Designed miniproteins, single chains, continued (2). Designs and how they scored, part 95

Each design is a single chain, and the fold is of that chain. pLDDT is the mean over its residues in the fold that is shown.

## One batch from the design tools (miniprotein)

Design m7298
Fold by ESMFold2-Fast:
Structure m7298 (fold): chain A 72 residues (1-72)
Amino acid sequence: MSDAELLAKIAERLAEAGAHPVVVEALRASARDGASIDEAARRVMQAAFRELPPEEALRNLRLAGEAIREVL
């Protein structure tokens, strides 16, 4: 599976889990751009802490960890 396919699946699982659109779109954009998993993680962290309150950012990062475990 390519990094783009993996990121797209993680984004879909996050959307289904009720993650904030900011985090979901950061992953989808990373998949479209051909970003690595590490670069996508950096973009998600930046988007979450830039655009969301700290509590929501942390909640969304927990959801991302669960989605990664489910996809991998």
Scores: mean pLDDT 81

Design m7299
Fold by ESMFold2-Fast:
Structure m7299 (fold): chain A 90 residues (1-90)
Amino acid sequence: MMSEEEAEKEIEEIEKLLLEGDIESAKKKLEEFATKLQEKASVELQIKALELLLKKFDEIKPTLSEEAQAIVEEIKTILEDALKQYKKLL
């Protein structure tokens, strides 16, 4: 089962790809991470991982390229909606 530490490492890898401007790899890694969370993480860990992703995206956004910022904004909207749905399950 996915641990909190494993989820944090996956999030750090996504951040690194965004900072490097590798938007396509970042999107792919994020989709793989989302699937892995749904298959291997508790609802509580899914909520925590989504909240951590949102926090990290807010922290790095000012340092990103304009293209990466646009993608982060799009992803944040999707993650915020997902988090809202998950919180209804508690």
Scores: mean pLDDT 78

Design m7300
Fold by ESMFold2-Fast:
Structure m7300 (fold): chain A 68 residues (1-68)
Amino acid sequence: SHKITLTKKSGGADFGAGELTIDGKKGGGLVHWVGDEAVVKDLETGEVYRGTITERTATTLVVDGVKA
């Protein structure tokens, strides 16, 4: 699995957008979630990940995900 961190620039109750870090590699993207289940879109590479949210703060979201 991959460690995916979103640093939020914008978002709502069920989504966030901003800087992505995937296993230390920086990019930009979107995360949508239902409960603790998340879909991550890396807008730099076009890759999609699905996984579980392991951490939430006001500014960050951490997902343990696999390529979809």
Scores: mean pLDDT 84

Design m7301
Fold by ESMFold2-Fast:
Structure m7301 (fold): chain A 84 residues (1-84)
Amino acid sequence: MLEGLEEGMKKATKYFTEQLKKISEEAAEEVRKYGEEAAEAIRAGDLEKAREYLEKLTEIAKKASEELGKLAEEARERFVSALE
């Protein structure tokens, strides 16, 4: 009984870890792109545009963090509930 639970947990952990990594990598790449856009705006003297890109970076990072947090909480709740 416990052996099956341990193997199932390992598989679930791998799945969740891969999903979380994918979401995190996508968000990180998007943040990097907007960061370069902000730098270009600064070079052009467009501080207003630079600020808009920075705001977007913050929003993307926060949204990705919230999504990752939600997925982690759901995974944890499921695990705790299963162990009851």
Scores: mean pLDDT 74

Design m7302
Fold by ESMFold2-Fast:
Structure m7302 (fold): chain A 87 residues (1-87)
Amino acid sequence: ADELFAEIEAIIAELPSLSTAEALAAIDRMADLLRELVRQGVPLAEVNRLLGRLDRALEQMPPEHRAAALRRLLELASEIAEEYQRQ
C-alpha cells in the first residue's frame, strides 16, 4: 500500500503544472491505483482523503484547463462510492 500512496502523492504534486491532456492521463493512472487500494481493503475514509487532496490540487490549475480534469475526478469519485456501496 505504501508504494501506491507514494505514486498517488507524486501525481497530485505534479497535477497543477500539467496540461489538460496530461492531467487526464494522470487522473486515469490514479483511478487504477485508487481501485487497487479499494481492492486491498483500504478504508473509505483514506480513499476519500486522497480524492479530497486531488480536488484541491485541481483548484490550483488555471480554470480554463481544469474543467475536463475535474469532470474525470467526479466520475472517479462516483465509481469508488458505488464500489463501496456494493460491498
Scores: mean pLDDT 74

Design m7303
Fold by ESMFold2-Fast:
Structure m7303 (fold): chain A 95 residues (1-95)
Amino acid sequence: KKVKVNMSLTVQSGVLLVKDENGNYRLVVTPQSPLAKHLGLKDGDKVKVTYYDLENKEIKTVEAPVVIVDRETLEKLFPKAVTDYILEVELLEKG
């Protein structure tokens, strides 16, 4: 199921897209985030995310597992965020 989100990402939104040193993406969300509530996201779900890439200044699409974290953990991961804007999220698999 594919949904248009068109959401600006801040710590307050409770959503981050992060990339590790190995090039693997994670969609990190808090349980209280509107995105997690509206899409029913749970830990281990797999999503396709279309976002504005801050490094390359272009729209990109990646596949990422969903990780549910508390707000303090999300704030610590904020410097690793690859985007400040998500256009679309598609649920691929339930965990």
Scores: mean pLDDT 80

Design m7304
Fold by ESMFold2-Fast:
Structure m7304 (fold): chain A 80 residues (1-80)
Amino acid sequence: EELIKEAVEILEKKAVDGKITLGQFREALLELKKKYPELTDEQVDAMLQEVATQDTAGTGEVSLEAAKEAVVNYLKSLGY
């Protein structure tokens, strides 16, 4: 519960005009991992890969909503 809530808050803080870069997304996940060290590097990379598939145009940017959905769904799948 708290982990998902904090993940969403970190993503919202880094987003600009409803969009987040893949670099900012990775930074958000690393910040989350610093507070929740039970998150593995493999889990961080899995979330990044999932969000990267949404960047079909290759711009390096995704919508904040797509990033939030990917993170929430992944963390719920882990039992958070």
Scores: mean pLDDT 79

Design m7305
Fold by ESMFold2-Fast:
Structure m7305 (fold): chain A 86 residues (1-86)
Amino acid sequence: MEEALARMASPVAELQIHITEKTDLEELKKQLEAYLRKLKDRGVTSLRVTIYADTEELGEEVKKIVLELAEKFGIKVEEIKIIILD
């Protein structure tokens, strides 16, 4: 119980994003903005992200969106991994 409480108090959050060529990037950006705002309100200061994408180009676009939004909310991105689903 005490170990779980210590982990819940962590200022670091982990986010997994799944994206395909059919994903609406504008809608994804709105959802990510709402999520990051909620993390900031909870006192999260750092983020680790894994992006699962059909193509490298889509993965890089989502990475750019995440970095821009994290900077807007003052959240440090410690790590971004892009995994291509081939």
Scores: mean pLDDT 77

Design m7306
Fold by ESMFold2-Fast:
Structure m7306 (fold): chain A 86 residues (1-86)
Amino acid sequence: SLEEQLRETLQELRKAIENKDQEAALEQLDRLGQLINQLRLKGKTGAEIGDLLRKIRELIINKDFEEALKVVDELEEKLEEIFKQR
């Protein structure tokens, strides 16, 4: 399912960040963004998720991996809230 693919990709993103692998983290973040686009989120919820994705990208580029993991946790919590409302 799309939800299973999102959870798997979040886990792979987390692993790449924990390994401080900037290239792998950006690849997983791009995949995550593509999967999130399939949810067709609109309005405030879509904007909030987009902001979190941009923040994660900036933190990975700056190699602030500890802060990136915290923002990934925020994104995961937001996505789980969305899944519960479907």
Scores: mean pLDDT 86

Design m7307
Fold by ESMFold2-Fast:
Structure m7307 (fold): chain A 83 residues (1-83)
Amino acid sequence: SREEAVRYSAENLLKSAKTADEIIETRGPELRERMRKAREESPEGERRVAEELLLERVKRLEDKKRKEEEERREEERRREEEE
């Protein structure tokens, strides 16, 4: 179930121009080459790459959220500790 959901979401992720552009922008030409080779191997290859990208994207979003929370807490700490 989860694996099927991830695969389905990965396919939808590739169809989202905004999300796809953002991922490509962060990984650059290396990602484009991987996508090209995956398409040449099989139609399923592109979905496999998308699934991997989805997992990386989720991790990056979690890391960004954690970073934002840490910055908020650090700013609050500085406000309390600053003379």
Scores: mean pLDDT 63

Design m7308
Fold by ESMFold2-Fast:
Structure m7308 (fold): chain A 67 residues (1-67)
Amino acid sequence: SEAERLRAANLAAPGVTEAQSDFAAALHTGDRERLEEALKKAREEGIVVEGSPEDLQAAFDAARAAR
C-alpha cells in the first residue's frame, strides 16, 4: 500500500524521516497552513513527497505503532 511505501521510505532515509515528523505534527494539530509550509519546505529541500495527506497520516500512524 502507499502508506507502507511512505513509511518504509521515511524510515530508510533520515532526512525524509525528519520531513515526515514535520508533516505528522501539522496533520496532528489540524493546521492546514502548517501542512502547506511543511510541503513547501520539502520541495525547497528537493524532497519528493508522493501521495495524499491521507497517505501521510497513515504513514504517521504506522510510525507511531512501530515504537
Scores: mean pLDDT 56

Design m7309
Fold by ESMFold2-Fast:
Structure m7309 (fold): chain A 85 residues (1-85)
Amino acid sequence: PGRADELLRRAEELIRKSEELLKRAEEGDTSALPEAYKKALEAQRAAMEAYALDPDPARRRRVMELMIRAGILQGKSSLKIKQVS
């Protein structure tokens, strides 16, 4: 298994954690917002590194999907931080 596969698994895990933290913030725990943003940013970086290491066309779709999801989570977290600060 290549480094790219490990980075994609890490990105997926970080996206799940960011989504969990964002859900907690939506349920009233706004202290989770900075961590949700941080996890989403880390996920995007991991996906970008995976893409740079292995440009396999079959893997490219998965990388792009993870990058888009991470970007959306960053946007949602950032917007909510501005609204509650």
Scores: mean pLDDT 83

Design m7310
Fold by ESMFold2-Fast:
Structure m7310 (fold): chain A 88 residues (1-88)
Amino acid sequence: NFEKMKEEIRKLKEELSKIDDELAKEAVKLLEQALEYLEKKDYSMALVLFSSAALLALQAAERLNDEELKKLVRESEEFVRNSVLEIS
């Protein structure tokens, strides 16, 4: 579901926006770009950008020793991945 995928990406962006870390800030920018590509129906580019953002978010969580953030990022990754497979 395209709408649910956009909402999941927005939720992750909002949570990362609360974090004062340079990698988290870069992840937010990539999530904003991923949302733009979803609006353009470029699902492949949106997924590449989302995956890059998730990697940076996991690195930020590791630096902050934030296991809850790691869990949130991994759950968002799984949700977005499964949503794309349902569309495919």
Scores: mean pLDDT 81

Design m7311
Fold by ESMFold2-Fast:
Structure m7311 (fold): chain A 91 residues (1-91)
Amino acid sequence: AEKEEIERILAEMEKLAKQYEATTDPAERKKLIERLVELAVELSKYGLLGPAVVERLAKGKDKVVEELIKKDKAAEYIKQGKLEEAEKLLK
């Protein structure tokens, strides 16, 4: 069901965000960011633009909130075919 897929995507995003926080290697951070953007794009296909996800995850992870807002914006650019804008935003 859609709900199960959304829950799985959210769980993966949370795990990747924790890995991003723990990682100091720039190359690994870049790969984690790329995967997070892919998951954000998948999430946006279900009509979820991030605000509700941001509010839910914000309770204990203010840093994740800021990153999710940024990723939601990047996912929006990717949906429009603006890959260069998305990449620029993630730098």
Scores: mean pLDDT 63

Design m7312
Fold by ESMFold2-Fast:
Structure m7312 (fold): chain A 69 residues (1-69)
Amino acid sequence: SMSDRVAQVVAELKELGLKYPELAEELEKAGVLIVLGRFDEALRLLERLAKKYPELREELQRIIDILTA
């Protein structure tokens, strides 16, 4: 369900923020937007982060794919 996917994505964003504390604020912002149903804004933020941080690109693309499935 969408609720299960939202919970999964929020958990993964929190875990990623623990690995990259310098990005925790931006990742938390994406999670808040997702919880609020602001998927368009969350997706744009995640896409920008994936382009700016190539080392996170694969992980962020997996999250984007879950949200857009």
Scores: mean pLDDT 84

Design m7313
Fold by ESMFold2-Fast:
Structure m7313 (fold): chain A 96 residues (1-96)
Amino acid sequence: SEKELKEARELGEELSERLNELLKEGKKPKLFRIHANPDDLENLIAETKLMLENLEKGNLETFSLFLPEELSEEEKERIEKAIEKYKEYLEEEEKK
C-alpha cells in the first residue's frame, strides 16, 4: 500500500542517517539483509526496524532474516549462498 511504501522510505532514510553517524565515528556496522521476496514491504519494514533497534543497543553486527513460512528450493539456495558469502567476508576481515 501507499502507507507501507511511505513507512519503508522513512525507515530507510532513518537507517541511512544512523549508519552515516556511526561511520563518522569510525565504527563499521556489519549489516546483512536477506530478501526472499523483494515486493514484500511488510518484511522490509520489519527487517529495517530490527536493524535500527540493534544499532540503538550498540550491536554493530546485525543479521536480518525474514522468511515466508514456505520457501521455494531456489529461494533457500539463494539464502544459503548469501549466508556463506557473508561468513567468508567475516573470516577475511578477522584475518587482517
Scores: mean pLDDT 55

Design m7314
Fold by ESMFold2-Fast:
Structure m7314 (fold): chain A 87 residues (1-87)
Amino acid sequence: ITPEEAVKLVQQAVDQAVAAASPEDKPAVAQMGKATVREFEEALKKSPLEGVETVRGAADGLKDLGADKAAEILRQTADELEALAKA
């Protein structure tokens, strides 16, 4: 997977997470998602595993907010990225 494809995958996951969030949580999920994409791009420049850690951290943050469906989407994306990094 190319860095551009990895970033697109995380962006799509963020869009899905925002869509799955309750109306009251959407602004917070969107803000965290935007920050996550930016941090993921920077982390990927250092290593694929740092990219995975960035997405896992974002999923944990969303879980702490109570955005459980959004958190699960990012958690699954982190697991997928980790599998791709090991292949």
Scores: mean pLDDT 84

Design m7315
Fold by ESMFold2-Fast:
Structure m7315 (fold): chain A 60 residues (1-60)
Amino acid sequence: MEEEKKKKLEEEINKLRDEVISKYQPALDAATTREELDQILDEAYNDIKKGKKEVEEKIK
């Protein structure tokens, strides 16, 4: 069970990453500087981290 839960969490996280990247794609395309790109990526990463925490709490 524990190992299966961990695998499920990993799959959910991977799906979340794909969804978040897709969501931020227009902003990434509009970014004209590396700093803007980095900020958008940071926001996307934070969304992934928050989503991961939410998934962990739901599984727990």
Scores: mean pLDDT 76

Design m7316
Fold by ESMFold2-Fast:
Structure m7316 (fold): chain A 83 residues (1-83)
Amino acid sequence: SKKREELLKFIEEGKEKAKKLKDKELGQAILKTLNGVEELIKKGLLPEELYEPVKELLREMMKAKSAEEAIEIGQKLHELLKK
């Protein structure tokens, strides 16, 4: 679906941005979350109705100024995925 392709593209672009961050701890925290979400999508474990909420949380995570903020957003994502 277009939504699946758009989310995977967002994740790919996010990974490239995270790799270029000067804050390596922030970059690693973002990469860990993006890799986890990508694996869920590829395994068919992420329901389509969660694509938009997940993308919004990932967008917020890309604006994080510290590893601690990125980890907190990652925890919110984990709670969303338990539904």
Scores: mean pLDDT 86

Design m7317
Fold by ESMFold2-Fast:
Structure m7317 (fold): chain A 84 residues (1-84)
Amino acid sequence: SAEALIEEVAARVRAEQPDLAGQIQAMAELAEALGLPLVAEAYRALLAGRLEEAARLAAEEAVRVAGAPYEEALAEARRLFAHA
């Protein structure tokens, strides 16, 4: 069934990345390697439960790297981290 297939995929994901904190730490390391230090700090703030700081740091990096408008980037970051 579809449910059985989903559980098999989930089991494999758990085996490869056993916990969400480990996944977020890996994303922070990748962000640093890609030259996105504020995104790396945002992931670390997220791990520490500092959601507003995480959103602010992610928005600042979006402005720096992509020229995104700060207020729009901040609103989007808050939306994404609120559901994490």
Scores: mean pLDDT 72

Design m7318
Fold by ESMFold2-Fast:
Structure m7318 (fold): chain A 95 residues (1-95)
Amino acid sequence: SIDDLIEEIQRLNKELVELWKQRLEAEKAGDTEKAKELEKKANEVLKRLLDLILEVGERYPDADTLLNTLGELLRRIELGRMFNTVPSLVEIPKP
């Protein structure tokens, strides 16, 4: 269901933020190996998150508010990556 997709997207978003926090902590500690491992895990979570967002767009193309919110989520993730900071969480509305 769309609710199940939203719940999974919220879960992955929280997981991504947590991995990003741990990566930045590892970088500050000088643990380059751990930082790279956490970045790899974060990229895997991001790929799954993108796949789910695409699935929402394919199954629910008229969910404009939801799709706009998911676009904002992706923008915040991109800004976090570009500026090497933790992306802010986005609350994903029910359709």
Scores: mean pLDDT 80

Design m7319
Fold by ESMFold2-Fast:
Structure m7319 (fold): chain A 61 residues (1-61)
Amino acid sequence: PAPSREEQLKAIGEEAVRRLEELTGLPRLSDAAEFYARVDRAVYEAVLREATARAEALDAA
């Protein structure tokens, strides 16, 4: 009884958003392009890379 892939991906996404909020102090934004333009690109890319690696690990398991 493991959580579903969709549920695990949702958790990864939520964690990534939380990390961005903590690192940048910016609230959640629906428009990813606007958020990407406002936040430091390196910070956004680092969090996105971490989330992508976690999602890929789920597919490998």
Scores: mean pLDDT 68

Design m7320
Fold by ESMFold2-Fast:
Structure m7320 (fold): chain A 104 residues (1-104)
Amino acid sequence: MEKRKELAERVRSHADRVVEILRKAAEQATPEQGEALRNLADAVRSVADTAIEAIEKGEKVDEAVQMLRGVRDGVAATLAGVDPKLREEALRHLDEMIRAVEEA
């Protein structure tokens, strides 16, 4: 119970940082890139909520890891044309989220 709470909080914390990074990148991007980045921020939040539920229930952990990897690929591709430093930071947080789910 306590370990699952810590892992879920770790996913939530890193997801908040990824969302913040994507929204900051959207402010500096073209209108089209900004819309894509805001849509990715919503996707990160949705997948993070799914990952937290998977950790808390001890179910669908492999599915949650696959969903996070999919979102990571999308973030990596979209930020590559916007800001390489924000891309590196966002990917670091996504990797920590994946690790937390794999530890569940």
Scores: mean pLDDT 86

Design m7321
Fold by ESMFold2-Fast:
Structure m7321 (fold): chain A 90 residues (1-90)
Amino acid sequence: SMEELIEKTVEKLKKYSLDELFNALRDAVLILQDKLSEEDREELEKIAKKFVEALENGDKEKAIKYFEELARLAAEKNPEAAKEALEKVL
């Protein structure tokens, strides 16, 4: 299920370095940008910015929480694209 995929991805991200977390966001965004409307991309960008700010502050827990919010929002907007992005990160 989508919930199981999100939870599995979040558990994997807890083992990542800050650089690996940034790379995971970048890979997910590259997949999503091709499959979302401009308006939907703007909504996701706001959360992605919070994720990056958390990483800049060394707050790994907060960054992972924002990644989970991004994943859930992406799944709401386009579940197929969200699945592809999450599977790329895994």
Scores: mean pLDDT 85

Design m7322
Fold by ESMFold2-Fast:
Structure m7322 (fold): chain A 90 residues (1-90)
Amino acid sequence: SEKEKELEELFKKFDKDGDGFLDGKELEKVIKALDLPALPEEWKKINPERKFGFEEFLELYKLASTLKDKNGKFLSFEEFIERLEKALKE
């Protein structure tokens, strides 16, 4: 889908070494940019037994879209993209 294609391009921008996986620093930037207080702790760190690839990134988006931000608003696809793109510019 078009949304999956945009998420894949965004994932590639965070995957600075191009290995298809996010390291702990890259994942930390993603999680910090989303700024979702209700996000479970297991999503805020790399598990050595799990690689954080594009499929996990899609699952993070699906989870994030069900959560309210600090202002009590659900995270839309557009807001997800905007928050992460802003983090890439900083």
Scores: mean pLDDT 77

Design m7323
Fold by ESMFold2-Fast:
Structure m7323 (fold): chain A 70 residues (1-70)
Amino acid sequence: MLTREEVQTLVLQLVNELWNSPHDQRQQVLDQAEQRLREMAARSSPELREGIDGVLADIKAQIQRFFPPA
């Protein structure tokens, strides 16, 4: 079961990885993190699943702010 603390840790790790990755690799890092979070969501309670979806949406919004679609 995924805890709030684990979710925050994953978010911080993902942000750190994205900032330290070359621009061409950032999409791969994001895709891998999204897949991992979706797998965790599938194994979580409905309430935690909703929380994970929210975190994923927030991460995507932040990335879209720095890397707008062409």
Scores: mean pLDDT 67

Design m7324
Fold by ESMFold2-Fast:
Structure m7324 (fold): chain A 67 residues (1-67)
Amino acid sequence: GTVLSNATLTGSDGRVGTGTVVLLDERHAIVGSSALDGNQGGRILERRGNTLVIATDSGITVTAVGG
């Protein structure tokens, strides 16, 4: 099955506040990614193909992985 994970990106400016949602295949290779602004502690509520519904401390975010 495909695995989805939330990954933290560290910018060259030292900003810690933007996370990346990455879609992994069954071999844990990155298939797609999308930036998740303002929260790094998101929980996956639902996955529909390449679309994710993520609960964060700021609310619910819907993101398309890879575009």
Scores: mean pLDDT 47

Design m7325
Fold by ESMFold2-Fast:
Structure m7325 (fold): chain A 90 residues (1-90)
Amino acid sequence: SLAEEIARLKEEAEKALSEEEKEALRRAEEALERLRAGRTDLSREELLLAAGLMVERGLLDPARVAELAEAGDYDALLAEIRAALAAEEA
């Protein structure tokens, strides 16, 4: 029936969104792992992904991350990330 076809398409769309979210999370976790390893040669997008993940985990202030991103101060953002990661290990 048409109702069954609509339900199936909705389930497929929800699976696709879940997979995209999982892929974004994996990329963010990879960027964060590189930062934990002491890497500083990350792109702007990688720094923002790692910062976003750290905000979700309560490790960074979202207002501070937004302020630094708007200012284009990625050196300061990297310093904030490093400080938060060092505090997590203490």
Scores: mean pLDDT 78

Design m7326
Fold by ESMFold2-Fast:
Structure m7326 (fold): chain A 81 residues (1-81)
Amino acid sequence: SVRERLDALSPEELARLLGERAERARETGDEEVLRIIEETSRRVEEAGRVGRETGDPEVGSRLATEAMREGLLRIEELERE
């Protein structure tokens, strides 16, 4: 499944895929995908803040990774008819 595939990806691979989806959405004018990308970016920023405030970068990294996976899953579900 898409979820199982995304669960196997590294944070760097997830960020790359989000960048590719953002570029495609900008080229096609897909405002819904761009909104998901924007929401995902805000969640990643919040994850970084949590990591800094707790003094645990692993917590921040896990939260950011999960936010990226959720964002990509939403995009994949939106693109399926």
Scores: mean pLDDT 83

Design m7327
Fold by ESMFold2-Fast:
Structure m7327 (fold): chain A 68 residues (1-68)
Amino acid sequence: SMETLQEIIERLKNLIRKLFEEGKSRDEILGEVFREIARLGREHGLSPAQVQEVARQALDEIDRLLKK
């Protein structure tokens, strides 16, 4: 559902912020985030289109934090 998708996106944004605050590198953040997207996509039965939307929003958040 769209509600589940939004919850997953918010959880990923929180993970990204946590890893950034812990001083993780860009490569470490990308690796952890993509691993989590794959895990959540499998766990919640996300469609390929939903996985792409989640990945897009996660990448937007990483770009926002790491281009400072």
Scores: mean pLDDT 83

Design m7328
Fold by ESMFold2-Fast:
Structure m7328 (fold): chain A 64 residues (1-64)
Amino acid sequence: DDVDRDELERRLSERGRELAGESMRISYELAGFEVTEEDLKEAERRGGLAGRHAGRVRHEQRLA
């Protein structure tokens, strides 16, 4: 029974960020892009999921 809500929120937030970054990295690799740590940092800053969606739109525009 872990009653440390602040610690739990911190861990969940950290895991959420890691999962978002991992998901974006995998999506970019599948799309044929190599992902750098700088790209991952930017995506994390932009909320991970939002950065992934923006990256996909730009990827399609680049190939168009």
Scores: mean pLDDT 58

Design m7329
Fold by ESMFold2-Fast:
Structure m7329 (fold): chain A 107 residues (1-107)
Amino acid sequence: EEQKKIDEELKKLIDETIERLRPVYQAELDAARAQAEKEGRTTIFDVAEALRAIGYKLEAEMLIDKIPNKEVKDYLKSLLDNAKTLADYQALYEAAREVVKRIEEIK
């Protein structure tokens, strides 16, 4: 009963964190890419972006694995499977981190 309420609150925290941060990270990425295009550095930028995306994906996976709440863990895994951009992975990493922090504060 109480666990279901906690799981619902954690899912809301995830959704709110992603909705808030993903557009910010996407705007920063778009600005950086536009600058790289002006400077003829697109190949190096693309490689760096891909490596950063892999890094955030792996860090998010590690944080998600620490979450004891199966319903919340499965929800984050489904979001990770649907993530496509560096900004998606960055926002999901921050959401997973906030969930881990909240669980530690509750228990």
Scores: mean pLDDT 85

Design m7330
Fold by ESMFold2-Fast:
Structure m7330 (fold): chain A 87 residues (1-87)
Amino acid sequence: MSPQTEAIAQMLAEMSRSELQGFIAMLRKLAEEHADNPEIRALLEEAARLLEEVYRADDRTSPEMRELIRRTAELLERAAQLAREAQ
């Protein structure tokens, strides 16, 4: 995992429930703003779905939830890379 992906995963893991809810809403809005780029939109929508799963989980420290956070971080890094390439 890249240092950037690890930093994103750590940030997500440390978010409060209200911060995580706000971040999910932001990702969904950002996906709508990228409606003309279906690849970026799909990555952002999938990231929001995985974080919604984490948000609803009773235990966010489980290996399953930690893996969802890691996968979310990878999707966000990929979306950012594509957005940079698309301008």
Scores: mean pLDDT 82

Design m7331
Fold by ESMFold2-Fast:
Structure m7331 (fold): chain A 95 residues (1-95)
Amino acid sequence: MSDELRDALAELQRYIKELGLSDKVLVAAVDGDPRTLAANRRWLERNADKIEAVIILGDPAAVDELAAWAQERGIKVYRADSVEEAKKILEELKK
């Protein structure tokens, strides 16, 4: 994963905690590494009944693959092209 994508994920995880959404929303950062994708899928499988939404950012092909996988399982998916866009989605999910 790129340093930029890792920093974005860290910032969004802090924001999720500030909003009290840690048990309801996952932010997934994917970079085309199959291990990153597999780790996100395993976490979602264990927590599908506890999460309301996933916000996905990163490599477009990997984002598409994870989004399709989550949608097939009834998980609400949002895509974000930036940290700012992801934060706006999180604010709407808190309401």
Scores: mean pLDDT 77

